# Designed miniproteins, single chains, continued (4): the designs that were tried, part 72

Each design is a single chain, and the fold is of that chain. pLDDT is the mean over its residues in the fold that is shown.

## One batch from the design tools (miniprotein)

Design m14476
Fold by ESMFold2-Fast:
Structure m14476 (fold): chain A 89 residues (1-89)
Amino acid sequence: EEKKKFLEEAKKELTENLEVIKKNTGYESDPEETAEKIVELIEKKDYEALEKIKGVLEQGAADPAVPEEAREAMRKIIELIEEGVKFLE
């Protein structure tokens, strides 16, 4: 119950932050679909795939050409991934 509720909340927050990235950048992927894929990786404990995603987001968050709002959303997604991994350990 609590695990399922946590994953549903994580998907919602991931979707909201991915929508901010899409609105502020030319990112083409669907926010909800991307959030579902990230949640699936967390549930499967695919740490290698999650580290690659975090690396891409860290690169974007460090790029001054990316709008600050999008960079903040990228940092938030990294936090959500790390919290999800820690919760499921």
Scores: mean pLDDT 81

Design m14477
Fold by ESMFold2-Fast:
Structure m14477 (fold): chain A 87 residues (1-87)
Amino acid sequence: SEEEIKEKALTLGVAIANELRLLAKKDPSLKPYYDEVVEILERFLHGELSAEEALKRLAEILKEVYEKTGDEVFKKAYEELEELLKE
């Protein structure tokens, strides 16, 4: 349902933002990705982005972070998010 997709977008977006915030303290080159996720969440919460649009943008950020870091956590998150977008 649209409500379930909205809840997933918010929950996943917050989790990604928190993880990137912690990682950016150790690797400042990741701060731009954190800032992008926060902007996506703010625009989503203000009704400027649909849940589907927010999830698509989050998926692209997760993919870029995975390609930059090699961290499998971001790959798994990206794949899970792509599956949500197929349904």
Scores: mean pLDDT 83

Design m14478
Fold by ESMFold2-Fast:
Structure m14478 (fold): chain A 70 residues (1-70)
Amino acid sequence: EELKKELAELVEKAVTAAQKFYSDYYSGKNKEAGKIAKELFDLVRRAMESTLEEGYELAKEALKLIEKYK
């Protein structure tokens, strides 16, 4: 139960960040943000299609990307 809540929170953070990067790309503020947004959305989709354990690993990779490009 707790692991599901934590995974959901991580996914929500990744989606929020991806939406912001996508917005920055679309408005022309950051051309590189589009690639980051696409990769974050792909990781989120794969996490939701995977088992809880695989989803957790993918969510961690998403957070690592956000931290690197923040």
Scores: mean pLDDT 80

Design m14479
Fold by ESMFold2-Fast:
Structure m14479 (fold): chain A 74 residues (1-74)
Amino acid sequence: MKEEIEKEGERLEEELLADGVSEERARRAGLLYMGERYIEAGDYETAEEYYRKAVELGADPERVERGRAHAIAA
């Protein structure tokens, strides 16, 4: 499962880069995607790690926290 989530996130980043999205935005999208998938898998610790990296790359912390809260509540 973890390897599959990582591959999906990397694929999303590659597709965004090929579509002309900036490196930072593509990486943030991949990290946010992986974080969401890890929450769905019940791995909240790993999800927090990916969300932290996304915030370090400029993702809005409030938006990230809202997304995380929704995923956990589901």
Scores: mean pLDDT 76

Design m14480
Fold by ESMFold2-Fast:
Structure m14480 (fold): chain A 82 residues (1-82)
Amino acid sequence: AETLIASLAAEAAADLARYLPPELAAQAKGLLDTARSLEEFEAAVAAIKAMIDASDLPAERKARAKAVLDGHLALLRQFLAS
């Protein structure tokens, strides 16, 4: 589970870097890297979404960044359900 969470955190951080400024992407990666469980990953995703909403990014970029987070969270849920 920890290896899976670390892999998804790395993928999410890389994907978010396409949509977020470097400083916000680095903050998001830091939060994701602290997650050790599904519950902690969900909390990190919620915190990152709040940062995205507080940013001055265009609405379309915010929506895409949030979709990346939702996609990786869904994958983690699927893998842990196995």
Scores: mean pLDDT 83

Design m14481
Fold by ESMFold2-Fast:
Structure m14481 (fold): chain A 84 residues (1-84)
Amino acid sequence: MPTEEQLKQAEDLKQQVEKLEERKKTAPPVVQVEIDKAIEEYRKGAEKYLEGNKKEGSKHAVKGVGYEMLALSIEVDLDMGLPP
């Protein structure tokens, strides 16, 4: 059974997915690919937290952060006129 903390983590990840779905609408295609990967990992993380599986939830959340940071890095490079 998920703890109150795990329910909050799942909700936080769902809110992050909504934010990334909006960001994706205006992002260039190379950034959209990494945003899609982050969204998929955050959705999986939320489901694992709802199952009470903190280890798998955290694993997917960390992967999501990794893809989100990669998307940001590519976007910054493009804004500076550098290819990814």
Scores: mean pLDDT 84

Design m14482
Fold by ESMFold2-Fast:
Structure m14482 (fold): chain A 77 residues (1-77)
Amino acid sequence: SEISKEIEKLRADLEKLKEEAEKENTKESYIMLGASAGVHMIHLTVLKKVYGETPELDELFDYLVRVDEEAAAKFEA
């Protein structure tokens, strides 16, 4: 669906940020990755308002939570 294409681009953009954070491998890079995931969670709230409740948006939310948790784990290490 059209929404799936938008979600895939957003995920691809965040995966690129994740790769860059892993390449730099600093506490600061993971803090920035976590912050980016947080901003995307706010954006997701707007998407749910436009498209309604869909499994694809719920999957995106779960993905964003995982990225944030992974970043936090690296930040604590």
Scores: mean pLDDT 78

Design m14483
Fold by ESMFold2-Fast:
Structure m14483 (fold): chain A 75 residues (1-75)
Amino acid sequence: SERRQQVIRSLEAMIDVYLSLGVTTPEAAEEAKRAVREGREPPSPEAQRLVDESITLVSALFRTTEQEVRDLIRS
């Protein structure tokens, strides 16, 4: 769906912001973005942190719940 694509792109953009601020590694950022794109579990604790924090921010941006964002990723 268009909304799913918008949510995934927003999550990827937020992960890239974390990388640009120097608060994560290129490896963890790539792992997190792949997990979001593929609807799979992040492979590392750092990638999981990035996904979880990005979900919190994106859910606020889209005025929805974190659970709705997680469901859209997995759909």
Scores: mean pLDDT 86

Design m14484
Fold by ESMFold2-Fast:
Structure m14484 (fold): chain A 104 residues (1-104)
Amino acid sequence: MEALRELQEGIAGAGEANALGFGEAHMRALAERLGISVEAAGKLLAILSPLSDMATRGAAPEELAERARELLEKLGLTEVVEEVAALARAGDLDGMAALLREHL
């Protein structure tokens, strides 16, 4: 079943993914490349795109961790919140992507 509503809410809620041109075509291409569902690709971008933008703008480690918690809870990924928040605090976007792919 297409979680089209969750993908749209994730993109709209993040804002940054839409601003960077992350539409449905980009979600499909990412899903194919990573071997995950389009829903999982949308959730991954909805988390990583805002965090990447905040890191680029020089956000404090605790601001990145708090934003990561907010995004994960909003998407129902509560089991990995503290692990992803720790990676966000360290500025490890690649580690966050790897962990999230395991749980999406």
Scores: mean pLDDT 70

Design m14485
Fold by ESMFold2-Fast:
Structure m14485 (fold): chain A 71 residues (1-71)
Amino acid sequence: MEKEMAELMAETVAELAAREGAEAGVPAAVVEEGAARMQEAARVATEDVEKGRELLRRAGEETARAIEAAR
């Protein structure tokens, strides 16, 4: 179930980021980078849940900062 949870979270965040990014005029590269970070966190979570959670938290923060910087 860890893999399913990580994948679901990554998909949900990627969908939200794509929707918000497109509406706000955020460059596609910023959205793609954020999605890649979330996917990497999900992959790590399948082997190390604690490390995956930390990477997911950081990926979310870094993506939010990148979106703010792109405005």
Scores: mean pLDDT 69

Design m14486
Fold by ESMFold2-Fast:
Structure m14486 (fold): chain A 70 residues (1-70)
Amino acid sequence: NPKEREEKVREELYEIFKETIKSLRDLSEEEIEESAEMLVEFYEEYAKEHGVSLEDILKAMKQAEAAANR
C-alpha cells in the first residue's frame, strides 16, 4: 500500500530529525518534537515541489549516516 509506505517514511524521517536535534542541543522534549515536525513538513513540501519522493530523501539520509559510521 503506497500510502502506508509514505506514512512510514514520514515517521522514520521524524525520528531521525528528533534524534539529531536532541544530540545537538539541550532543548525541551516539546521543542525537539516541534523542530523535528517542522523539518519533516519542510522536506515533504520540498519533495512535492521538486518531483522527488520522501522515500528518496530518507534513503539519501540513511546512506549519509552509514557512510559517517564507517
Scores: mean pLDDT 78

Design m14487
Fold by ESMFold2-Fast:
Structure m14487 (fold): chain A 80 residues (1-80)
Amino acid sequence: MAEVLGLAGLIAVVDGDRDLAYQLGYQAAKLNGLDDQQARQDAQQLASVPPSRAQQLLDQTAKTDPALLAQAQALYAEAR
């Protein structure tokens, strides 16, 4: 679930929705067991990823784990 939220956050970055990217990144970090301080730092880092880099990471996921990317796309569609 955390990996799905992180990838959905990258989709939000590509779409220009950095506020949603931050929210999704924060939830992913909390599910990974990070404290509030670390989760906010991770969320800010995710929301600050350049769109071109976010697209590269999504393209790599499409090649290595297309099922995981499909789950992230479905979650992102519901979250927006």
Scores: mean pLDDT 86

Design m14488
Fold by ESMFold2-Fast:
Parts: C-alpha cells; structure tokens; sequence
Structure m14488 (fold): chain A 104 residues (1-104)
C-alpha cells in the first residue's frame, strides 16, 4: 500500500532529524551516520510511495512523494557527500520527479 510506504518515510525522516539534532549538539559522528542512514531509508520509502501512487494514476500524490524522497536523499548526501550510493539514489529520485512534473 502506498500509504504504508508514506508512513514509513515519515517515521524514518523523524529518526533522521532526531539523530541530526544529536550530531549538531554533540559532534558525535555516530549520530551523523545514523541520521544519514535514516534519511536514506526515508527517501527509499517515499520513492516507493511515489511509484505506487503513479501506478494508481494519482499524479499529484506521486509528485508530492518524489519531492519528499529528493529532500530526504539530499539530506543524506549532505551528511555523507562521498557516498556514491546516496548520490545514485538522489539522482534516481530527481529523474522520477522530473518525469512526473512533465505530466502535471
């Protein structure tokens, strides 16, 4: 269900933000890694939600969740800019967003 993936994305986003706050307050690199991993999980869930809404013909919902996916992956890339997997996921999400933007 698209809704379940959207909820998972939201939950991972909150975990990412919590770890990002801990990193900013403490400088502990473990919280930076946990934040990045959580934002990646958020991006993947939102990307899947976008894909499922697209299959249902819900273009506006697909647009919204691909935008959320791009935001989550962008945060992960900012926290670990040398991670090729994070950059690849960001690029894929940006491509999905552009395709939907052409349809609305």
Amino acid sequence: EARKQALEGTNYRFRGLANLVEYELTGDPRHRRLAADSFVASGKAFDKAGQLYLKQGNLQQALDYYQASVESYSRAVSLDPDNADYRANLQKSQENLKKIQQQV
Scores: mean pLDDT 86

Design m14489
Fold by ESMFold2-Fast:
Structure m14489 (fold): chain A 91 residues (1-91)
Amino acid sequence: SEELERAERELEEQREAELANSTPAQQYSIRAQTLVYEALKAAPSEETREQILEAYKEAVELYQKLLEEGVPATEAAEEALKYLEEELKKL
């Protein structure tokens, strides 16, 4: 659907913007976005794409929660990345 194609373009644009102004912590979150981008390109159906985007959303929410709990940004990003990798493996 055009909505999923738009989401893919938004992820690409966010990745480019983050690279331009990235801190070490942001480099780890960019890695998570790269995994999602590759998974979306390989997705066989819209249903799988929706599941991939939901996993990404959950990983972002985990990252923000860890930051709020005082976890260093680099460690929070690594934990969110591990969560995302495990969720994507299930698909």
Scores: mean pLDDT 75

Design m14490
Fold by ESMFold2-Fast:
Structure m14490 (fold): chain A 98 residues (1-98)
Amino acid sequence: MEEVRERRIANARAFIDSLRSDGQLRSLGRSVARSALEHRRLLRERPEAAEAVAKRDGAPSPEEYLEMRLEVARETIRLIGERTGDEALVEELLAEIE
């Protein structure tokens, strides 16, 4: 999972660097937080579906896959904060995905 996490974070950094407006960056942050929460809900409500997704992406368990998704989301949100200077948004979104 570490190599997948690093690759996803590198891709997120490149995408952030391609965006031209703070509005787009804030929208991306909110979308990333929402996606992570939706996957956490999937594991809680539909564990067989979460397991199928984890196996498809080569994760050893659905719990490890969720943790990788959450770590990528947290790092993406922090990168958006660095780019925008919007510390309040970072605190809001990181609190949401706890």
Scores: mean pLDDT 85

Design m14491
Fold by ESMFold2-Fast:
Order: sequence, then C-alpha cells, then structure tokens
Structure m14491 (fold): chain A 102 residues (1-102)
Amino acid sequence: SQELKDRLIAAGERSIEKAVQEINEAMKLMEEDVEAGSEKLDEIGKRYPLMEEGAKTVKELMEKSKTDKEKSLKAAKEALKKYTEKAREDLRKAAEDAANHE
C-alpha cells in the first residue's frame, strides 16, 4: 500500500504543478484578454479536478481587475497558493484512502 500511495502522490503532485503553471499562464493572458484567459481557466479546471476550485476562484478574482488590477492580481496569486496547498492535502487523503482499500 505504501508503494501505491507514493505513486499516487507523485502523479498527483506532477498534475498539481502542471495545473499551477497553466493557471499562471492563463492569469498573464487574462491581463491582456480577460475573455481568453477566463476560458483557459475553465479548461484547466476541467482537466485538473484537484485544482478546479482554485482555477474558478482565480478567474473570479481576476475578473474584478477592471477597477483595481494590482489588488485583484495579488488576491488571485494568494488564492492560487491557498488552493494549491488544499489540492496537495486532498491528494494525500485520496492516496491514503486508495492505498488502505487496495
């Protein structure tokens, strides 16, 4: 079970890391094209279930950038960090559950 847990965590960590990279790229795109960046964040959430809530929250915060771009960007970056930590915790719990039952 430990080998399965380690493999699931390693695979999930790679997935989370890739999702975070793509979210950061979508945030940069959204600074120039809100609609294109927003659409990309929706696609990322569908491809990376552990980061779906994070991508949605970043999207909502970045859409507020019309009035205060710097404040919205800072809030979005803080949310991304928070949801990345949550995704890692959810991954660990899922890996422990899978390893204990298989």
Scores: mean pLDDT 83

Design m14492
Fold by ESMFold2-Fast:
Structure m14492 (fold): chain A 74 residues (1-74)
Amino acid sequence: RPFTPEEEARLAERLDLDGDGTVDQADIKRVFELLTSPELTPEERRALALELFDIDGDGTVSREEVDRAVTFTA
């Protein structure tokens, strides 16, 4: 499912790695490289995805959302 504008804003806040208030294609690409990195275990990738995609802060991210981020390279 594509993110709503509000979810995108929260995700942008978490992905704003350089603190400039903007998330560009390079930041998004970097996140996907980290999530799909062969150096990370599946558990570490899921922990990173939880930190990035836990938009409501309840400590829960949909497994579907995590799987989409990790398996985008189908």
Scores: mean pLDDT 56

Design m14493
Fold by ESMFold2-Fast:
Structure m14493 (fold): chain A 72 residues (1-72)
Amino acid sequence: LKDKLFQILSPVADKKLADEIAQRLADAKDRDQVLQAGVQGASKILSSVKEEDRDKALQAIAEATRLALESL
């Protein structure tokens, strides 16, 4: 799971941030924890991406969060 989440997030975040968010999503035990990790990840990625990459970042975060929810 973590490796797949990292692959989804790595195009829109630096390696350390992508790894951190992927780990938090993979470690989440319930829906609330996944959503919290997703929201926190979104905040961190969106604060660092270029304006032109914002839509790509939002799509990647949504896909990663969905995959984490489906893995519960």
Scores: mean pLDDT 80

Design m14494
Fold by ESMFold2-Fast:
Parts: C-alpha cells; sequence; structure tokens
Structure m14494 (fold): chain A 69 residues (1-69)
C-alpha cells in the first residue's frame, strides 16, 4: 500500500528530472551545432527518455494497488 504511493512520487520526480535533462541536452546540441551532436548530449537525451519509462512503470504499480484496495 505505502509502496505504491512512494513509487508514484518517485515516478513524478523522475519525470521532472527527465524533462530537465532533455532541455539541457537540446540546448547543448544547438550550441554545438554538430550534425549528430556530442556523445554527452546524446547520452543526456537518452537519460531523459529512460526517466519517462520509469515513471510509466510506477504509475502502473500504483493503479494495481488502488484496484486491490
Amino acid sequence: PGDAEAAARAARRGALAGSDARGAASNGYMIQKDEGGPAAGRAAGEAGLRGSDAAESAVLTQKAAREAA
């Protein structure tokens, strides 16, 4: 029960952090103006996408807990 709430909060924090990472990666990519961007910029973008996946997983866990209640 408490685990579902903790997971949902962690997911929201992860989603917010992921959004910030995407913004930073986008700005870095534009400044460098390289065709593929630097590896660091690509890695930051990937980290943001992974954050969204973690958030999705936590939301599903919370829904299951709510249905059990």
Scores: mean pLDDT 53

Design m14495
Fold by ESMFold2-Fast:
Structure m14495 (fold): chain A 110 residues (1-110)
Amino acid sequence: NQEVIDLANEILKLAKEKYNEDFVNYLKIMLGLSLEQRKSSVILETLQEVKLALENDADETDIRNIFIDKGLVPFERIAEVYEEYKKLGFDENKLENVKGVGPAVKDFIL
C-alpha cells in the first residue's frame, strides 16, 4: 500500500526533525509492528493521527499510545522489540530481522 508507505516515510522525517534519536528508534519499531498487522484501513488511520500529533509537538507517550489504543502494537512488545533492535546497534538495515517487525520496514526505513 503506497499511501501507507508514503505516510510512514513522512512521519519518520517529521520525527527526525523534532524528536531525539531514541524516540525515532521506538517509532521505527511501532511502524514496523503496525505494518505486519495487514489491517490497511486501521494502519492508515493510525498513521494519519500520528502525523497530526507529531505536527502538534505531542509528547512521545501520547504518540506511542495512538498505536496501542488502535490495537496495532501491544505495550509489552514495544520494550521487547526495542531491546532486540538495540542489540543490533539500531542498524536500520537489520530492523527487518527483529522478531515481529518483518520485511515491510524495507519499504519505508531502508
Scores: mean pLDDT 75

Design m14496
Fold by ESMFold2-Fast:
Structure m14496 (fold): chain A 95 residues (1-95)
Amino acid sequence: SVEEEIERFVKEVEEKLKKAGASESLIENIRTALRLTARSFAERYPERFEEILERLKKVAEEVIEKLKKGASDKELIEYLNKLLAKLQKEVQEEA
């Protein structure tokens, strides 16, 4: 199911963030943003959800790499929001 795929994705990102030394507050913020964005995409673009989910995984990977390079929680949240806004615009322009 789509909800099970979203929750699996969110849990995988949480575990990677935890291993990279993310704070509980940062993990919660990133989890909430990714879950809400994934649900929105699943509702609006159900036929493209698998493709969009792969793009969300790349967004999460970029944030995790920035965390590993020593970025602050504030910088990581701002970067995530920028990448999610870019993805939303790209998906909308492709529709």
Scores: mean pLDDT 88

Design m14497
Fold by ESMFold2-Fast:
Structure m14497 (fold): chain A 72 residues (1-72)
Amino acid sequence: MELPVLRLRVTVDGKEYVLDAPLRAPPEGVSYTEVVVAEGHAEDKTPAKDDDEYNDRLGQLGAEAFAKARAA
């Protein structure tokens, strides 16, 4: 069975952290700035026109990956 892998990019006090968090929640008190689906999604190959489209696609891919992992 294949589970999607999610990579979270989080900014705290202007410092960027990259968390590999399959099936895990990030630390309490930390805000999400970006979610990247590491594997298995074709849309990661499609270039974004701007930052808003990029963030929208990452959000959609992250939601789909979570839904797929929960269904599995």
Scores: mean pLDDT 45

Design m14498
Fold by ESMFold2-Fast:
Structure m14498 (fold): chain A 73 residues (1-73)
Amino acid sequence: MSLEEQKEELVKTLEEDKELIEKEFPESEAVKKLLKKIEEAIEKVRKAKSEEELMEAVREAVEAGKEFVESLS
């Protein structure tokens, strides 16, 4: 799989995750923060020029999800 193919797949997955979150969770500051961070990760994926930059964008999305779960406590 090429870098470009990985980018397209990740963008599609993140956009689908964003839509699912918006649909499944009631609107709250925690949800808004998560959605914003996912959008930022999508932009970083689109701009990534290496697999390392791709992995960094994915790591940021994962951390945003973890922070969201922690905010529910």
Scores: mean pLDDT 80

Design m14499
Fold by ESMFold2-Fast:
Structure m14499 (fold): chain A 73 residues (1-73)
Amino acid sequence: GLSKEETVALVRRLAENYRSLGDEEGAKFLEETAKRIAESDDVRQVLEEGAKEAREKGLSNTAFALRTLADLA
């Protein structure tokens, strides 16, 4: 699986990509998720909770990305 540091780097890269595509809300959510991952000892749990919260907020692409990363962590 991905390390914590690799996961943080990937989520931040996704945030930059989403911002470049005009998805400011998705990008901001990913940036906040990356901070939570960096501060947590349970990377998978943060990603799973983030995916659920993103889905509930209608951020479908963000939710899918976070769920996929959770499966790889």
Scores: mean pLDDT 87

Design m14500
Fold by ESMFold2-Fast:
Structure m14500 (fold): chain A 68 residues (1-68)
Amino acid sequence: SEKAKKALEKLKETASDEETAGEALEKLGREGLVTDEEAQEATIEALNAGAKSGATTKEFVEKAEESI
């Protein structure tokens, strides 16, 4: 999904072991950089690609990128 890819690109800029992907996506949404729909599609696609629920931003991004 292009929406998922867009959200993942923004997550990649903030990749960290200290923050979950969900927390990072919420922060990006508050900043107007990612929509709720983009965040939801990114989460679904990453989980389908094998990312763990509750993964850190770094783990989530690395897993999603390897699956594309």
Scores: mean pLDDT 75

Design m14501
Fold by ESMFold2-Fast:
Structure m14501 (fold): chain A 92 residues (1-92)
Amino acid sequence: MKKIVIKASFDLAVPITPEIRENILAGLERLETEEGIELTSFSLTDDGKVSFEARIDLSKLTDEEIEQLFAEVEPYVKRSPLPASLEISIEE
């Protein structure tokens, strides 16, 4: 199946408290339950460095859902004041 592979890393530049960690993990758990989205790796350090890898199966999402997702996420990524890297590739 044709999938988009997203690899992202961010430096939050803040120490991660147990509360922040729990909130991030809860958000990721909700994303894992969404049809067509698979979180394949996740790392969060106590000094605020985050990395994750996700696979999105395009055959399980409508064109409208894909466009809406990109339209909603892009402004937040662009407005991030934090050092970030984002790599997008296609896996067959």
Scores: mean pLDDT 66

Design m14502
Fold by ESMFold2-Fast:
Parts: structure tokens; C-alpha cells; sequence
Structure m14502 (fold): chain A 77 residues (1-77)
């Protein structure tokens, strides 16, 4: 799944960082996934179509990936 692929990428990136920065990155990533789950549940409760929920997931996962990559790049600069 797209989430599994992103998790694998984030874990690999975390492994390239000092322990403190890796821990912070992983904590932020877990928090972002939690917020996505809350958003999806809210959309389901409001009766949003499946396609709309899937699109929102894809857009949010792409944003999380971009943010993670930007944070790692900044730490290595």
C-alpha cells in the first residue's frame, strides 16, 4: 500500500540521522498518520464518497512525503 511504502521510506531516512533527530522525525510521522486517520473517519461519518476519501488520502500522503523529505534535507544541510 502507499502507506506501507511511505513507512518504509521514512524508516530508511530515519536510519541516516542521529538518534535524537530520527526519534523526532518518527514521532512527527506517527502524529501525521494519526491526523490522517482522524480526517478519514470524519469524512466517513459525513458520508463522503469513497473516491473523495481515497483522493484526500493520496494528497495527504504526498504532502507528508514532501514534508519528511524537506525536513531530512534541512537536517543534512
Amino acid sequence: SDIQALQTEVLALADTLPVRDATRLLALFIAELGELDVTVRQMERQGAPREEIEKAKEERLAAIRADVRARVAALKA
Scores: mean pLDDT 87

Design m14503
Fold by ESMFold2-Fast:
Structure m14503 (fold): chain A 95 residues (1-95)
Amino acid sequence: SALSPEQRAYVEAFRRTLKEVLNDPRTPQVIRDDILLRRLAEAPDYETFANVLTFLQGTLPSIEDETLKKAHQLVIKAVHARSAEEAIRILNQLL
């Protein structure tokens, strides 16, 4: 379960960008205050990141707030992006 240097760099770029989005005052308050998105951004290692992502994917159908639901959908889409640049572009749609 050792990550490649490229996979590690991708996860770090993703977490950094998500953290920046969650700290941006232009981001809706409901997104900025979301515990799962905060935990994903602040995950100390890949195992924690993957576990939080699994919870995010599992809770998506139960989200009643439309803004928060769209935010979770965008974050999940960004995780499956083909490049760090694409992931950053998708995450910035939360602004």
Scores: mean pLDDT 83

Design m14504
Fold by ESMFold2-Fast:
Structure m14504 (fold): chain A 113 residues (1-113)
Amino acid sequence: AKISHEQLRELVKKHPDEFDLVEVDGTLYLVNKKKMKELGLSLEEVREGLKYLKKNKIPIGLSKYPWLQKVIPDLDAAEKGDFETPASFLGELSPSGLAEDVFKKLVEAVKKV
């Protein structure tokens, strides 16, 4: 399914324990809060990493922030500007090692928005 910025905000409102949002230069990134905490990261560190990559157009795989791949479900799509409405974004949530229940909640929330 496609997701707008408003739909992503609604998703986080419904699942605030699982997700958070970080906005960088007009791109909205969905953050897995449980993975972020597991890695010992703060929302500020995630935001600063994304700001650095977006500002400098640095590929994530070559950056100092490769751990963002574990926290942001589809960072490659976000880097390409697809993050707002990518079908692949939803498909990569489960295979990317996110909790299955979180992925199921995301799908359910998208159906309601």
Scores: mean pLDDT 54

Design m14505
Fold by ESMFold2-Fast:
Structure m14505 (fold): chain A 73 residues (1-73)
Amino acid sequence: MDEIVEKLEKHLEEANKVLEENKEKILAALKANPGDIDLYAELIEEVLKQVKGVGEADARAIAEAARAAFEAA
């Protein structure tokens, strides 16, 4: 978790911009599929892959961490 967070923080400004640009797509998917944790993780991974400096492996790891957090909530 901590190393993944540190990598995200390094690109936080770019990540926030990409997330904001995809906000409507994410919101629409969440409204259509409430409680679909797998879809939430896939959307997070897809968005993070668009952030410069975030590799596919880091995007996947962050998405998996988010999925685990959603399942624990």
Scores: mean pLDDT 66

Design m14506
Fold by ESMFold2-Fast:
Structure m14506 (fold): chain A 100 residues (1-100)
Amino acid sequence: MSLKENLLEVFPILKELPEEKLEEVIELIKRAHEAVREALAALGLPLPMPLEEVESPEEFKRLLVEMFNLLPDLPPEEQARVSALWEEALKKEKEALKEL
């Protein structure tokens, strides 16, 4: 399945969005994931799998769990930085949803 198909299976709420808004949310999710991976790379930590390599909704759920479980293991300063990047990405996603 494509990334879009995996996302819609894991987050059914996204099916409520018009196609244009759905594409915006998907791009924001990609950017959020890439921002976290970049932050982890800067810290020299193992990177989670790229979203484009996800083949199923189950694997996507596993990837999200891995991302959340990895955050508490970061040093406090780097955890705060990664959390700030994640918060900004989530705000951008919510802005796209609020345009409805």
Scores: mean pLDDT 70

Design m14507
Fold by ESMFold2-Fast:
Structure m14507 (fold): chain A 119 residues (1-119)
Amino acid sequence: SSPEEIVKKARELAAAIEAGDVESAKKHLQDLGDTTLDSMRKAGADDITLGVIAVAISATITSVENLLKRGRQAEALLSAADMFEVLAKEAEKLGDEKTSEALRESAEILRERARRLEE
């Protein structure tokens, strides 16, 4: 998938979180996670790196679900942003600069949207 597709999916995730749509947010997080894992596998990530990424995705899905069930949309956006930062760091280590940049842009979009909800 293209770096533009990652950013587009991150915006769709943010909209689902802002709407409090737990099932859509989980689906978008899983789809983004699967897309990132596939990209990093193609970039030569080893099984240990892929395992770390899979755990980060799973933990974030659980965190976002629990935060949204409690009406904490801003905190859910920040949890997802933290995930994108972890994924960006792993992509950078693999030399996948375009994916790393798209993931960092995605994290910043989510942080900006969280700031607007806490006004």
Scores: mean pLDDT 87

Design m14508
Fold by ESMFold2-Fast:
Structure m14508 (fold): chain A 92 residues (1-92)
Amino acid sequence: MEKKEKLKELIEEGARLIAEAAEELAETDLFKEASLSLALIQLALAKLLLEKGELKEAAETAIRALRLAAETVPEKREEMEELIKKIKEIVE
C-alpha cells in the first residue's frame, strides 16, 4: 500500500477508537468528553492535511490527537500507542 493510504487507514482507525471511548463516557465527565472532541477535531485536520499531500504534518497532527486521547481514556491507551507507533513507521 501507498504511505498515504496506510496513514489514512490509521487516522480512520484512531477516530473510531476515540468515538467508541466517547460513547462510553459518563454524561457528567465533561472534561473527558471535551478532550476526546478536541482529539477528533485534530484527526479531522490530519486527514485534511493528508488530502493536501502534507504527509509529515498529517502524521504529526494525528500523533498529537492520539496522545491526547490516550491520556484521556487509559483503558484504550495501548491501542492508541500502537497506532502512534505504526504512524511513525510510515513517515520514518
Scores: mean pLDDT 81

Design m14509
Fold by ESMFold2-Fast:
Structure m14509 (fold): chain A 91 residues (1-91)
Amino acid sequence: SHMQALKAARLELLRETRRKVREVIRFGRDLGMTIDEAIDLVEKVLREHGMSPAAIAELVERLRRDARTFDDLLRLVDEFFDREEQRILAA
């Protein structure tokens, strides 16, 4: 059905976006970027992947408030995407 196809497409895009966000966080760590610089790259990737301004703001604000290490960034990103995936699956 149209609704099942949209759900599948949203889930695929979400999973691809998560993978790319994780990759840029690891890349930033390897290059010796600051946490704030890594968060700026995450925001750019989310924007380029067409995430809503509200969803971008929710994640970025959480990262800026709660992240102190690159491991914090990865954990908080995973928690965010796990919740978004569950929202899509439950809809």
Scores: mean pLDDT 89

